Designed miniproteins, single chains. Designs and how they scored, part 99

Each design is a single chain, and the fold is of that chain. pLDDT is the mean over its residues in the fold that is shown.

## One batch from the design tools (miniprotein)

Design m3437
Fold by ESMFold2-Fast:
Structure m3437 (fold): chain A 71 residues (1-71)
Amino acid sequence: EEEVNEALGLIYLALGKKDYERGDVDGAIESYRKGAELGSPEAAENLARIAEDVGDTELAEKYRKLAEQLR
C-alpha cells in the first residue's frame, strides 16, 4: 500500500505541476494537496511556495513542516 501511495503521490505532483504551468493555480493546489496526503514532500513544498506567494505565511510554514516530516 505504501508503494501505491508513493506512485499516486508522484502522479498528483506531476498533475499539479502541469496545472500550475498552464496558469490553473486552483487545480494545482488541489493536485498538490492530494500528492502531499499520499506522502509526496515535493507536493507539500509546492503548496508552501504557493501559500507564501499569496502572503499566507502560517499556511506556508505548515506545508514546509509537512514536507520535512515526509522526507
Scores: mean pLDDT 79

Design m3438
Fold by ESMFold2-Fast:
Structure m3438 (fold): chain A 77 residues (1-77)
Amino acid sequence: ADAALAAGVEAAKAGRLDEAIAHFSEAMVLDPRHADTLVALGQLYASLGETDAARLAYRQALRLDPDHAEARANLAA
């Protein structure tokens, strides 16, 4: 499911909304812990030096779970 969320984020960032929706739908079916999955994806992007993609993933995690402490901490760093 992590790969499907990553593909969805990148498609949305590129303006390909239909593609992004398909990937997000697949990720939601495969992994109901969407906020945790997005945080893990954000950490992966950050480790690769992709800071903008990491921040986008953390923001999406907070949109799904506004009380997600790890997503908030990672955005503050």
Scores: mean pLDDT 67

Design m3439
Fold by ESMFold2-Fast:
Structure m3439 (fold): chain A 95 residues (1-95)
Amino acid sequence: SSLGKVLLRPSPLLQEVLSQVGITKEVLTLDEILQGILQWAIKNNLIVNDKEKGTWIDASNTPLEKILGVKKLDLFDTQGIADLLLTSSEPVPET
């Protein structure tokens, strides 16, 4: 989607999270940030899969909670995650 191609500058704490999965770019698309967060959550065994409640990232007591201000990221709510990332990152204007 066009939203997924938005260029963002992650916060320093988010850059540290992304660096743990090999993402060291200063400017990233929203899709790249989302993929990095997913890989980081898998690496840290934070993915919860429940047949009744769905699939989410347990961000509680992690740097991700401090970055986004939420304890749980619903992986089926891609728009909600995008909105949180947009408010926690500096947008890079297109020329």
Scores: mean pLDDT 79

Design m3440
Fold by ESMFold2-Fast:
Structure m3440 (fold): chain A 72 residues (1-72)
Amino acid sequence: PLPVGTVVEVEYTPVVTQPLSLVVQRLGPGWELLAVRDENGNVVLERPSPEEIASFVLEAGKTYTLVLRRVA
C-alpha cells in the first residue's frame, strides 16, 4: 500500500543476537535497505552490499534504526 520510493525508518531491538540478513529476509519483497544506525544514531552501514548484510550482527537488547525504501 505504500508508494514506490517511500522511505521509512524502523526501530528494531532484537531479543537474541542475530544476523541482519535474517531481519532483511523477513521484510518481504519490495524493500531496499538503505542504512542501519545504532542506538547512538551512528550510521554503521550505508547502502550495504549483500556481503555486508550477511556479516553484520545485531546484538540482543540494542535498538537499531533500519532505513528502508519501497522499490515495488
Scores: mean pLDDT 81

Design m3441
Fold by ESMFold2-Fast:
Structure m3441 (fold): chain A 91 residues (1-91)
Amino acid sequence: SEQKKIEEAWRKIKELAELEPDKEALIKKIAELTGVSEKAVAEVLAGNPNPSAEAQKAFNYVQSLISLLAEAAERSEEVRKELEAFEKELS
């Protein structure tokens, strides 16, 4: 399920942020990978019940990126490996 893959990937990103003592480094890394502002990434990671429009856009952008990557991964082993590299980079 595409939706489950998106939820799992985002949940893992949040879990890594919670486990790491250097939360700022993780925020910068996610911002760099997603192309959104560090502030928007921080809002998403904080679990704000009323996220800003920018935070919502950051989340939607990441979801769209993961969906595209997941779809492409089913067609291309190379894209699948890049998804795995993204996952390992956050570890």
Scores: mean pLDDT 60

Design m3442
Fold by ESMFold2-Fast:
Structure m3442 (fold): chain A 75 residues (1-75)
Amino acid sequence: MSELALRAVAATMRIIAAEEEVRFGGDKEQAIKDLEDVITELERLAKQAESTDPELAAWYRKQAERAKEVLEKIK
């Protein structure tokens, strides 16, 4: 699960980075793209984790929901 854990941390950091970028007028187009990529990756990770670690899968889904909320605000 080291690869899955590493990807999860990276995805979380990308959500935070996108939120910060939008807060002060960074590249909005890049932030939108990054959030869309993160949502796709987190949903894929959730499916992979669902059979082995349902708590981890639920966490990935919650992070995807957070990314969707940020995306909705900056669209």
Scores: mean pLDDT 76

Design m3443
Fold by ESMFold2-Fast:
Structure m3443 (fold): chain A 65 residues (1-65)
Amino acid sequence: MELTDEQLQEIAEKTGLSVATVKRLLDLIKEKIEKGEPITYSDLAKETGLSVSTVSKIIQLILQL
């Protein structure tokens, strides 16, 4: 899923994160989907350096778009 720069900026502002951090999380999700690997919030949190709660918040914001 390809988000616009404006959507990435909005998520970054709402979460207090950088656009680069949000983009890295989305790129990781895309990579997992392409490889058919299971997606867990714990795995995403470890790979991005974010908390599980922050990952959950970003996912909720994407679904709310």
Scores: mean pLDDT 77

Design m3444
Fold by ESMFold2-Fast:
Structure m3444 (fold): chain A 103 residues (1-103)
Amino acid sequence: DPLIEKIREIAEKLGLSPEQTEALIERVKTYLKDEDPKLTLIRAIIAMASLSGLISQEEADELLILLVELESQGYSPEEIAERLAKRAEELGRYELAELLRNL
């Protein structure tokens, strides 16, 4: 599964434990039943960034709220990724912004 392999690559890069990585993958498999794979990947990247300490939990929650708002407005996953990347840059989270643009 290309999406699951991409998540594993990012998790390894961010230094997540094997246990954190497998728990995230099981959750991702649940999302993939009802959600666009690219949107699921965006959610997974935000979750991995929070778990790794790259961003705070409060920053992760803010980005997830923004994601839901943009989805409700009809933005594509690619447009959502770019808007979230810009918000990450405004927060000084340049590594997260790069991860979101490299979808």
Scores: mean pLDDT 85

Design m3445
Fold by ESMFold2-Fast:
Structure m3445 (fold): chain A 83 residues (1-83)
Amino acid sequence: MEKIEELIEKAKNAETLEEALEYASKALKEALEAGDKEGVIKVLEVLKEIIAERAEELAKLTGDPSAADKALAQLDAWKKKIS
């Protein structure tokens, strides 16, 4: 949990979307490997915040103006399945 919290903090404070997603992905991997369902849900919530706040940057990075909406829908579906 402590290591996941550290990665979440780094994701929230990242200068670029790429860095934020990298730290969040590492946190998600750690939670999944640990079987930490609560940690997985927490990381998914953080990913939703990052994507929502940086939707324009994600659209530019992917070339898809609906990338944020699609990502948020997928994260919500995943969160519902593991709840």
Scores: mean pLDDT 80

Design m3446
Fold by ESMFold2-Fast:
Structure m3446 (fold): chain A 76 residues (1-76)
Amino acid sequence: LKELGDIAYENLLKRMEEDPEAAAKSARGLAEGYRNNPKLKNVADLFEKASDALEAGDLETAKEYLKQARDEINKL
């Protein structure tokens, strides 16, 4: 069975492909939220990079950074 975290990330990836601007704003908000926790700095940096890629129109690079952020969260 798929974990709830994986389902949430798949929904974020789908939103990214359908509405990159809204996805970029969402990713930036997540980066800001995580940046206040030193243990999650790498996760915050990945969400910020994903947001930057989405704003640049690079959906594949953004998707890769979002997957890396999910994988880092799943290690916690």
Scores: mean pLDDT 75

Design m3447
Fold by ESMFold2-Fast:
Structure m3447 (fold): chain A 78 residues (1-78)
Amino acid sequence: MEAAQKALKEAQQAIQNLQQTDPSDLTGLKQNYQQVSDYLKKALDNAKKDNDQNSIQQVYQLAQEAQKVLEPKLQAAA
C-alpha cells in the first residue's frame, strides 16, 4: 500500500510536468509521458501485490488524466 501510494504521488508530479511541457517540445512530451507511464506501472504493480483496489482505481484515473493532458498537446504540435 505505501509503495503504491508513493508511486501514485510521483505519477501526479510527472503529470504536472507534462501539463507544463510546451506542445512544440515533442522530446519533452515523450520523456514526461514516459515518466508518468513508469510511475503508474510501479503503482499498479505494488497495488496488485497488496490487493489494494483503491490504489488500482487511482492508477486508472491518473492514466486517463495523463491522456487528457497529452492528447491536446500532440494535436497542437502536429
Scores: mean pLDDT 81

Design m3448
Fold by ESMFold2-Fast:
Formats: C-alpha cells, sequence, structure tokens
Structure m3448 (fold): chain A 64 residues (1-64)
C-alpha cells in the first residue's frame, strides 16, 4: 500500500538521521532495516535503497 510505503520511507530516513547524530546499536538497526526490506520485497525505489545503503555504510565505518 502507498500509505505503508510512505511510512516505511519516513522511518528509514529518521533511523539514518539518528544514526548520524550519535552512537547507536548499528547491528540491531541494520537487522531492522533488512527486515523492513524483506517485508516490502526487493522492488524498493532508489530513494529507499539509498537510505538502506547509507545505514550499511555507517555500520561499516563504526566497526573497528
Amino acid sequence: SAAFRARVLRRLRTVVETLQEGPLDLEALKKMVLAMQEALGFRLSEAELNAARSLEEIAERARP
């Protein structure tokens, strides 16, 4: 549904913004984003995929 997709997009943006603002459990957030992508299927828009990729990139940088 369009309403569900819009809500998921807004949530992804908020999660990415929060990740950039401070220390977080990136592993748990990555799993949440992955679960959301699985629920939506692999046919996400480029904007949605970029939000998920940003989360992945931040998580990679946080690892020692």
Scores: mean pLDDT 57

Design m3449
Fold by ESMFold2-Fast:
Structure m3449 (fold): chain A 95 residues (1-95)
Amino acid sequence: MIVIPEGSTPEQRVIAVGQEILRGLQGILDRLEAEDPDSPLTQQLQQDLGDLVRRFVLGLRQGPEAVRRVTRDMIRRLREWQRRLGLPPLEVPPL
């Protein structure tokens, strides 16, 4: 019988944060596609999001250290896009 202590799922917390970051980036992309789908800015975010999704999925297969590193990079990329577009910064818990 597996007894899991309260707060003993750091991997699940990291995964949840990663999923929220990807959702945030997708929301930004959806807005850019609605306004100007052919802009270089929209295309750059499409490429960045695609790369981050691939890295996140690969990280999940490689283990908790890999997914934590990818999630940290994703947080950095989200903050970069928020700055470029003048959006309010998302407060993300430390990993």
Scores: mean pLDDT 75

Design m3450
Fold by ESMFold2-Fast:
Structure m3450 (fold): chain A 99 residues (1-99)
Amino acid sequence: SMEERRKRLRETAEEALKAIQEALGLVYKDKSPEATKKAVDLAVKAIERVAEASPNPELQERLRKIAEDLRKNADDPDKVISLLQEAALEIQRALEEEE
């Protein structure tokens, strides 16, 4: 049902926002390659789950692009922080618009 779909998206998005917040915390405290790669792995899995749960194909493509860019820039902590913030904004916007 549409209600079950909305609940799944909301729960997945809330879990992803928590994962992104944890990833940001890791990189802010330790900008080492090891910490940054761990943060990317954590965030990418969460972002991809939101993309799969979303009925909006444009949001799916934007989130998948952010996940790909995170993987490609896993050795650049400042770029990872920017991409994590972008992912959080996209997910928060989707929750507000129920897309």
Scores: mean pLDDT 86

Design m3451
Fold by ESMFold2-Fast:
Structure m3451 (fold): chain A 85 residues (1-85)
Amino acid sequence: MDEQRKLMLETSTLIAFSIMLAGLLEDEEVREEALERLDELAEPALELEKKAFAGIPLSEEEIEEVKRIKEEVERLRRELLEALK
């Protein structure tokens, strides 16, 4: 697997896991906010994923965007894990 597809798979997996985790929150307001934030990150990630898995090479700017999305999802996931304690 090329590095772009690996990065995309890791990012998509992290988003999916974070959505599942957000769905477990008992506070409906916090849950809705978390899911909305994840949806905003998932939309550009899905567009880039479709491009990468279609065999279209991502530009350096697009690779940086995927890395930025991954970092933001990792940050949000940490917030979700703290909220579940």
Scores: mean pLDDT 81

Design m3452
Fold by ESMFold2-Fast:
Formats: sequence, C-alpha cells, structure tokens
Structure m3452 (fold): chain A 63 residues (1-63)
Amino acid sequence: MQTPEEIAAKLQAFAKDSKLTEEQLAEFVGRNLAPERVEAVLAHLDLSEAAKARIRAEVARRA
C-alpha cells in the first residue's frame, strides 16, 4: 500500500493535471479514500479546513 504522504502527493498531482477546484478534489477524495486512511492523508494535503471537513463528512456518510 502507498504511504499517506504518497497518496496526498498523487492527489495533488491529479488535481493539478485535471485542473480540479478544491471543491472538486474534496468530492473525489471523499468518494474514493478509505475511511481508516482519512486523517493520515488529510494531514499531508494542502487544503482548507472547510474542504477537509467536507471530505470527513463524505467519508463518514459511506462508512
């Protein structure tokens, strides 16, 4: 498995390459990130607290 740092780096690269907004990136992460990995990956993502809260809410909804 990839480390949380590697996952965060890949998500940032994906957002840059796909020209995603912070909101679009938060939706993608919230839908795809495993619930048990959320806090570790969010610690390494450069996102606003609002975006992080949205990711946590989406992950909790599908957990």
Scores: mean pLDDT 78

Design m3453
Fold by ESMFold2-Fast:
Structure m3453 (fold): chain A 78 residues (1-78)
Amino acid sequence: SAAEIEAEFRRRVREYLRERFGLSDEQAEEFIAALRTLPESEHAAYLQERFGLSPAQAEEFLAWLEELERELVRKYLS
């Protein structure tokens, strides 16, 4: 279901940001909310300015995020 995809997406984003960058679950949820409200072109800048990620770290995270989204869509489509 869509709810299961969203729950797994949120969990894996929280785990990644916590393990790789030491960000809290609250900070991860803030970023997930930003994904829904900010244009895609602003996501890297948000990560850099709000959470102190380097440009390379922001790009690597967003590439991982895109791969995660593709994985979850494939799982949903059976």
Scores: mean pLDDT 82

Design m3454
Fold by ESMFold2-Fast:
Structure m3454 (fold): chain A 94 residues (1-94)
Amino acid sequence: HMSLEEIKAKIEETKAKILELMKQRQPLVDLILRYEKLSEEALKTGDKEKFDEAMKLIDEILARQPEGDKLFAEINKLSDEYDKLMKEARELEK
């Protein structure tokens, strides 16, 4: 049987792993946010340079999407594990 201390240690380890994967995914999130900003500015101003930059960002987003999807799937698995560990910790604290 896992002790409460062992479960708490696993919770902290799982949180650290989630944060690290979120950091690895952050460049893709930043590209998407930059694309949204440039696209909005291009629509407001009719700036061709902004349109051309937004199109290049789409290509970069598409290139990074497969790895981004893998990271997101791993984050979801770890999030599910975190929820299970939190439930186990609550039961043991009774």
Scores: mean pLDDT 84

Design m3455
Fold by ESMFold2-Fast:
Structure m3455 (fold): chain A 68 residues (1-68)
Amino acid sequence: SELEEQRSKLSPEQLSAVLYTASSILDIGSDVDRELAEKAPDPQEMLANSEASRAASAELRAESAALA
């Protein structure tokens, strides 16, 4: 898709840096959702979003590490 075309234009070092930054943003989002869930009367959706973001972050971080 469009994102894959953009990825092919980056050097491995540039792509590694972008993926690492994206994974860090997802980790922060996961932590925020978890913290908000602790005070929410209905935490299920926030916990599910936190888990999904953590899984996505792990995949991006692994890909970034392989390119570095």
Scores: mean pLDDT 80

Design m3456
Fold by ESMFold2-Fast:
Order: sequence, then structure tokens, then C-alpha cells
Structure m3456 (fold): chain A 68 residues (1-68)
Amino acid sequence: MWEVLSLGVGEHDGVTVAGALLQGPDGRRVHASGVVTSVDANGVVTAKVTATIDGKKVTLTVKAYPNP
């Protein structure tokens, strides 16, 4: 399965954007980028990020939880 190694949030041209580093079960790493889709009342950020893997675009939904 793919795992999220890191997730960053920023702003570009007034849009909240997300960048992620993903690792596959074979150990290969890919960068994914996309947009934040929601932030809930507890600060949980949900983002849709897209990576190109073997010439195909793959879209993933990722969540970042705030540190308590």
C-alpha cells in the first residue's frame, strides 16, 4: 500500500494548496500536489492530491491531523 511520508499546506494565488510525499510498497517515492478540500472544527485538513505514477495520473484523498 502507499503511505504518506509528509504533507505540507501552503497558499498559491489565494488557493490553499497541498503537497505530499508518498511511498509505495516497493519503497519508491513520488511527489503529489493538489488542493485542500476541507478543514473541520478540530483542525483536520482533508486534501486531494495527484501524482503521476508510471505515466498515469492517480488522485488520492489524504488527511492531516493537528498535533494535540
Scores: mean pLDDT 74

Design m3457
Fold by ESMFold2-Fast:
Formats: structure tokens, C-alpha cells, sequence
Structure m3457 (fold): chain A 82 residues (1-82)
């Protein structure tokens, strides 16, 4: 887990950028429809996590928000790939 809240926020910002890039790649037909749906879901989850993490009072809280977001994205990916 991250050592500072600032590191956790930077990770979420990067995850959002990567998801946005993946979605643009999907719009060009470079990835499957299923992968595009997972990326669109991940983008929404990471955006919500970033707003929550900005309000976090500790690095532990920020890390918990990040772990929750990652688990939620994984669960969705497993559901749509099943």
C-alpha cells in the first residue's frame, strides 16, 4: 500500500488516465466490446474513489478506498467475462 495520501491520489489519477486511453483505443476497435465495458466501469469506479480519497483523513483510509475500488473492478470483470 502507499506511504502517503498524495501517492494514493497520484495512483488513482494515473489509473483514470490509463482507463481513458483504453476507452479511446476501444472506440477505434482495438479492443473487444467486453474489455471496453470493463474499462468504462473501471473509469467510473476510479473517479468515485479519487473523490473519496481526496476527503480521506489518513493514508490508511486512502489505501482502503483504493483496495475497495480494485476489488469492485475485479468483481465486475469476473461477472462480464463469465
Amino acid sequence: MFKSKEEALKYLERAIEEAEEGIERGKRGEISETELKILEYALRVYREALERAKKAKSVEEANAILAEAQAEIRAYAEEVLA
Scores: mean pLDDT 84

Design m3458
Fold by ESMFold2-Fast:
Structure m3458 (fold): chain A 87 residues (1-87)
Amino acid sequence: SAARRARAQELRAQLDALVQRVGLGTPIPPSQVAAQLVRIGREAVALGDLDTAQRALDAAELLDQVVGSPALRQAAEEIRALLEAAR
């Protein structure tokens, strides 16, 4: 549906904005970034947008490698489980 497509597009835009803010050095707590990535990943899987969910997983894994946050590691595990269940 048009509404479902519009929501998927909004989720992609939200992920892109979050990744850009973090990449530019905006001071966002890792726990807040983790929560947003899980939300985006979960909603993307529910919409069947597995590409956006994979990008959210990749962002969580990359950021955990840079900052070493348990919240980001847990976010990556949650998104990975959602993706595996949807495949």
Scores: mean pLDDT 86

Design m3459
Fold by ESMFold2-Fast:
Structure m3459 (fold): chain A 64 residues (1-64)
Amino acid sequence: SMAQIAELQAKIDALDAQIAALTAQAEAVRDDPERFRELALEIASLTVQRMLLLTQIKELEKEM
């Protein structure tokens, strides 16, 4: 449904904002390998979640 696609898009928009913020934090702590690694893993996790949401949108669009 269009409402479900809109909800998924809102979740992607929120993830994009989180990834951008964490990426900025990672750049600021490049000299701290432990903190950089933690942020990189969190960014990777959010990126996977974003890919899954995009896949769900594509599946819903095929039913339209």
Scores: mean pLDDT 86

Design m3460
Fold by ESMFold2-Fast:
Order: sequence, then structure tokens, then C-alpha cells
Structure m3460 (fold): chain A 74 residues (1-74)
Amino acid sequence: STAEEALKLVDELKKLVSDPEVQKLLDQLKEAIENRDLEKAREILDQLKKALLGNEEVRDLLLELSALLTKLEL
């Protein structure tokens, strides 16, 4: 499912980033996706994009995650 794909990408991001604040945001994002709180998930994703600005390795994963959230919102 789209939700399972989104959760898998969050787990991949958790492996690539060691910052405890970012990991807390990723955990909150997982909970929002699992609860189908898509407004909260979008807010957290925007915070993650700002926190990880300039990290090219995670940029494509964040873009893919954003696209999956859009599919869940439809």
C-alpha cells in the first residue's frame, strides 16, 4: 500500500540521519501516517525538509515521501 511505502521511506531516512531531533520528527511522522493524520504528516515533512536542507543524499527520499503523502491525501 502507499502507506506501507511511505513508512518504509521513513525507516530509510532514520538510517541515514543520526540527529536526535530529526529522528524524533521521523518517529512523529510515522505516527501521523499510521493514524492517517495527513495534515500533521505534511507539517512534519515540511519541518524535515527545512532541517535537512542541503543534505543531497536525503533530498530524493524526501521528494518521494512528499509524493506518497499526496497520494494518501487523494
Scores: mean pLDDT 84

Design m3461
Fold by ESMFold2-Fast:
Structure m3461 (fold): chain A 61 residues (1-61)
Amino acid sequence: PDFEAIIASFASNPEALGRYLLRELLRAPEISEETRAFLAAFGKRFPAEAARVRAALARHR
């Protein structure tokens, strides 16, 4: 998948993409290589939103 293109399409609403990623990560505790790459690309573009996703994932410990 073209993660940069997908992330760019959410530039006006990065919170919506952050919520989507959080739901996927919470639903599937096994994080795929593809999902990790997506989260990394998201964090480069929207670090504040990526930080929120990581903080929420800590609840799954």
Scores: mean pLDDT 74

Design m3462
Fold by ESMFold2-Fast:
Structure m3462 (fold): chain A 95 residues (1-95)
Amino acid sequence: SDEEKALELFRELLKELGVEDLYPEILEQLKKNKRKMTLEGFELFKRALELILSVTKPEDIAEAVKQAAAVGFMAPSKEESEKLIEEAERAVEAA
C-alpha cells in the first residue's frame, strides 16, 4: 500500500540522518492528530526538511526533523503545508 511504502521511506530517511529513534515518536504524534503517513505527506516532509536543514546545525537535526514532520504530516491540509513551505522559503531567502 502507499501508506506502507511511505512509512518505509520515512524510516529509511530517519536512519540515514541518524535519528531513527524519532520514528515511534512521530508515529505517535500522527495517531494523536488522527493523521496517516501518505506518499504526498512524505514528499511535503522532504521539501520542508531540505529547507530547514539548509539553516540547521548538525546538533539540531532531531529538532529540524520534528519541525519538518509538523509541516508535512500534521498540517490541516496540503494547501497549508505548501503555504508553510513557501513562507519558510521566503524567510530563508530574506536571511
Scores: mean pLDDT 81

Design m3463
Fold by ESMFold2-Fast:
Structure m3463 (fold): chain A 88 residues (1-88)
Amino acid sequence: MEREKKKAELDKLFKELQELIDNIRARGQVTEEDREKIKEIVQKAVSLAFQLGEKEKIQRIIDLLSDVFPEMAKILEELYKALEEPPP
């Protein structure tokens, strides 16, 4: 089932993102390599969350990025807001 595969992939990406953010916080420094890895993981995770209708997962990603990559968090907040207001 394609949906089960997407859910497993999303869970995997979320764990990878969490581990990366935890490592960044432990170091107290964000590198360009960290930002590139975050962008790649977030792009895939957000796409899967949209396909699965898991808006709450997008909010968790925003929360994780707020202190380490605020620019990306802001972009995701705008995307999340768009999903909250379906077209009339």
Scores: mean pLDDT 77

Design m3464
Fold by ESMFold2-Fast:
Structure m3464 (fold): chain A 83 residues (1-83)
Amino acid sequence: SEQMVQQIEQAKARAEQLGQRLVEAAKPAGKEKEVAELVKQALEYLDQAREAARKGDLEKAMQLVEQADKLLREAGELARAAM
């Protein structure tokens, strides 16, 4: 679905912006590398989700988006704990 591909592209752009802020927030606790790795993995899942959506595998695309969201939540928890 073209609509789902666009939604995933927008989600990726938002995740890139959020990830940059989370890495900065994690620096006081020395967790910036750990947060950066989680963000990187989340962005890789979003790239895979976009590819699945292009192939019409919407179920797989949704599962990959869910995995990306879980990693971003974990990154957010680490950044919050650093504050």
Scores: mean pLDDT 88

Design m3465
Fold by ESMFold2-Fast:
Parts: sequence; structure tokens; C-alpha cells
Structure m3465 (fold): chain A 63 residues (1-63)
Amino acid sequence: MLSGTATKTFENKNGIAKVTVTSDGQTATVDIEAKSNRTGEVKKGSFTVTGGGASALIEEAKA
């Protein structure tokens, strides 16, 4: 069981994406905020992962 919060930023010439993963060990909430360098537009999305996928997401985000 792994709980916590991890944030990772992905950047390229077209934009920046910030991914935040919050987990209580059973469920993980993934929040994505992406900004386009071309349009300046910010898109946000979130989704939930349950079970073993939650722990795997936190481990990946910490790496």
C-alpha cells in the first residue's frame, strides 16, 4: 500500500504538461494541466485509478 502525492512536468516545444497524482493507497486521482505554447490555451483533466494501478502511478511519478 502506497499513499502520497507526486508531481511531474513534461515540456516540449509545443507546450508544458503538469501531472499531479494523489493516492490514499487504494485510489489514485490523476490531475493533468496542459498549456499550449501555440495558443496559450490551458486544458485540464482528471481521472481516478483504483487498486494496484494507484500504487504503480505513484511509483512512476516519484521516479
Scores: mean pLDDT 70

Design m3466
Fold by ESMFold2-Fast:
Structure m3466 (fold): chain A 80 residues (1-80)
Amino acid sequence: SKEAAQATVDAILAAAPGLVEEARRAAEAGDERRMTVLYSALGILKAAVSFAASQGADPAKAAAAQALLDEALRIIEEAE
């Protein structure tokens, strides 16, 4: 439903800044286990945002969520 799609994007967008900070802390600490867990979670969240956007969630909010998730992934990828 559109309502469920919007709730998904809103929840992920609200959580995304915290995930960027978690990625930074894990990368700075060299915490390979935490980075692996975050990498997997970020992939799942990106897929959820894309699906929610296809179901009628606000495209601007979906794009904002994707940008923050991509920033978290970039931080982890650059730590390798």
Scores: mean pLDDT 90

Design m3467
Fold by ESMFold2-Fast:
Structure m3467 (fold): chain A 75 residues (1-75)
Amino acid sequence: MIKEKIDEFLKKVLEAYGGTEKAQRAIEKVKEYLDLILEITKDKPINEEALFNTIRGILAKELGIPQEEIDKIID
């Protein structure tokens, strides 16, 4: 399920940066976005690729690192 994949992704990011205020804030922003998207897409198919791209963008921006580094964390 998409939510489980995202939860795993966020767990990996937290493990890599979990001791920082920025990491906590980034995770909170992603969770807020997920709650919003899940509500508006309840009866519609979710584009998993677009969703993950947006999440990576939020994490990269909040952590102040390039998206390429985020991709390495989830690999």
Scores: mean pLDDT 74

Design m3468
Fold by ESMFold2-Fast:
Order: structure tokens, then C-alpha cells, then sequence
Structure m3468 (fold): chain A 64 residues (1-64)
């Protein structure tokens, strides 16, 4: 589950992870997600997660 991966691997709080997952599955870019001020607090995590998801269709890599 994308929201579970964002929460567990990237440390994004569950309600924000659910919001980010829904937007990412709808094809939103990192720039579009970061227009949300609450998601912008996790800008590095969101950018990495979106890059992995666009490249592979999954989130399985924990960020450094």
C-alpha cells in the first residue's frame, strides 16, 4: 500500500501519507504535492518518494 510505504519508509504522518498517496496515484508531480503547506514540511521525503514511484510504480527503498 502506497500510504503505508510513505508512512513506514519516509516517516510521513499517516493522514499526510494518505493524502500524498492519493495524489501520487492520480499522477500528481512533486511540485503539485508541495503546493500543500502540510506536505511541504516533508519536501525532501515527498520528492524522493515521487521520483521512485514514477520510475518503478512502487515505493520499496528507504531514503538515506
Amino acid sequence: DLADALERLYGIPRPLAERAAALMEAGATAAQLLRDPELARYSAQIAEAVAEYRATGRIVRRPP
Scores: mean pLDDT 79

Design m3469
Fold by ESMFold2-Fast:
Structure m3469 (fold): chain A 99 residues (1-99)
Amino acid sequence: MEYVSDEIANALLRPDELLKAFLGLLGETKETLTLEEVIQLVIEAAKQWGMFDGDPEKSSIVHIPESDLLAKILGTTEVDFSDVHAVAERLLKHATVIK
């Protein structure tokens, strides 16, 4: 797995239609966001939708229903948010980096 550089983490991303639809469910109206902002919005959604395996402050593991839009975006039903690089790689498949 490739490490996300600070430049990529702070780069402006343009979400594809699938990621934009997900962000819209969270009330996010920005056309561009940083990767860090997208990761934080995914974490907040998982907390709000009760997807964490136990206490969100104690567990980094998230279980996503197969029918959920987030499962389609991440390409998985189980995510460990302690592995932020794996989450970033999955999210970058659904966004264009603006240079």
Scores: mean pLDDT 75

Design m3470
Fold by ESMFold2-Fast:
Structure m3470 (fold): chain A 86 residues (1-86)
Amino acid sequence: HMSAEEQKKLLLESVKRALEYAEKLNDIERDFVLRMLEDAVDAFIERAKKEGNQELVEFAEKVRKIIRDARNTGDLKKAKEEVEKL
């Protein structure tokens, strides 16, 4: 299995790339990409819960909140800044 640190790094890289991509899109396409991203993070959380990895669950829940806030506000720059702080 990948370590928790490796899994966190992969999640952050994936989210960062998706946010950079979403910045280039119109509002409809952006919402679609962010919905798919939130679904992917929800799947990550479910897997981490099944594995009993509470550290990954808590980390991914923080990431989920950032994505949810971005969907509500449209502020992708703030979302990217919050991801960089994790």
Scores: mean pLDDT 86

Design m3471
Fold by ESMFold2-Fast:
Structure m3471 (fold): chain A 80 residues (1-80)
Amino acid sequence: SEELEKAKEFFKTFVDDMINKIKELKKHLSPEGQKKADEMIDKIRTLAKEMDKASLEELERLYNEIVEIGKEIQEIADKD
């Protein structure tokens, strides 16, 4: 229970940090890149809603999915 609560608190911070990084990156992108950044933020927000009912294993899955979204937006930025 305590491990799960700590993991959820850490995950909330991670989600907020990732969204803020994408928002900062978005400021330097083309209009098309900005649209893709908004779509990635929406995906992260949707995944974050699963956190409240997530087990530790599910939190790991959600973390990995958000990491992949972060990689995808970086590749979009590199091509922009």
Scores: mean pLDDT 84

Design m3472
Fold by ESMFold2-Fast:
Structure m3472 (fold): chain A 71 residues (1-71)
Amino acid sequence: MLLDEEAAQKQIEALETLAPLYGVPEEVVREAAEALREAIEERLTEEELLERYGELLARASALLEEAADAA
């Protein structure tokens, strides 16, 4: 199944909105957002996205959650 472009776009917006609120490193959020944008542009499947960028996306999510818990 091709990546849901609308869902991916909403995830990018959420990452960019939450990062400044929780003090998450901009570079990590930017890399995750760029990975999602690249997946949309290359028309990657969800499986291909997770295979290529799964670790990066998981790390970004973990840091965001850790920053929220630390606040």
Scores: mean pLDDT 69

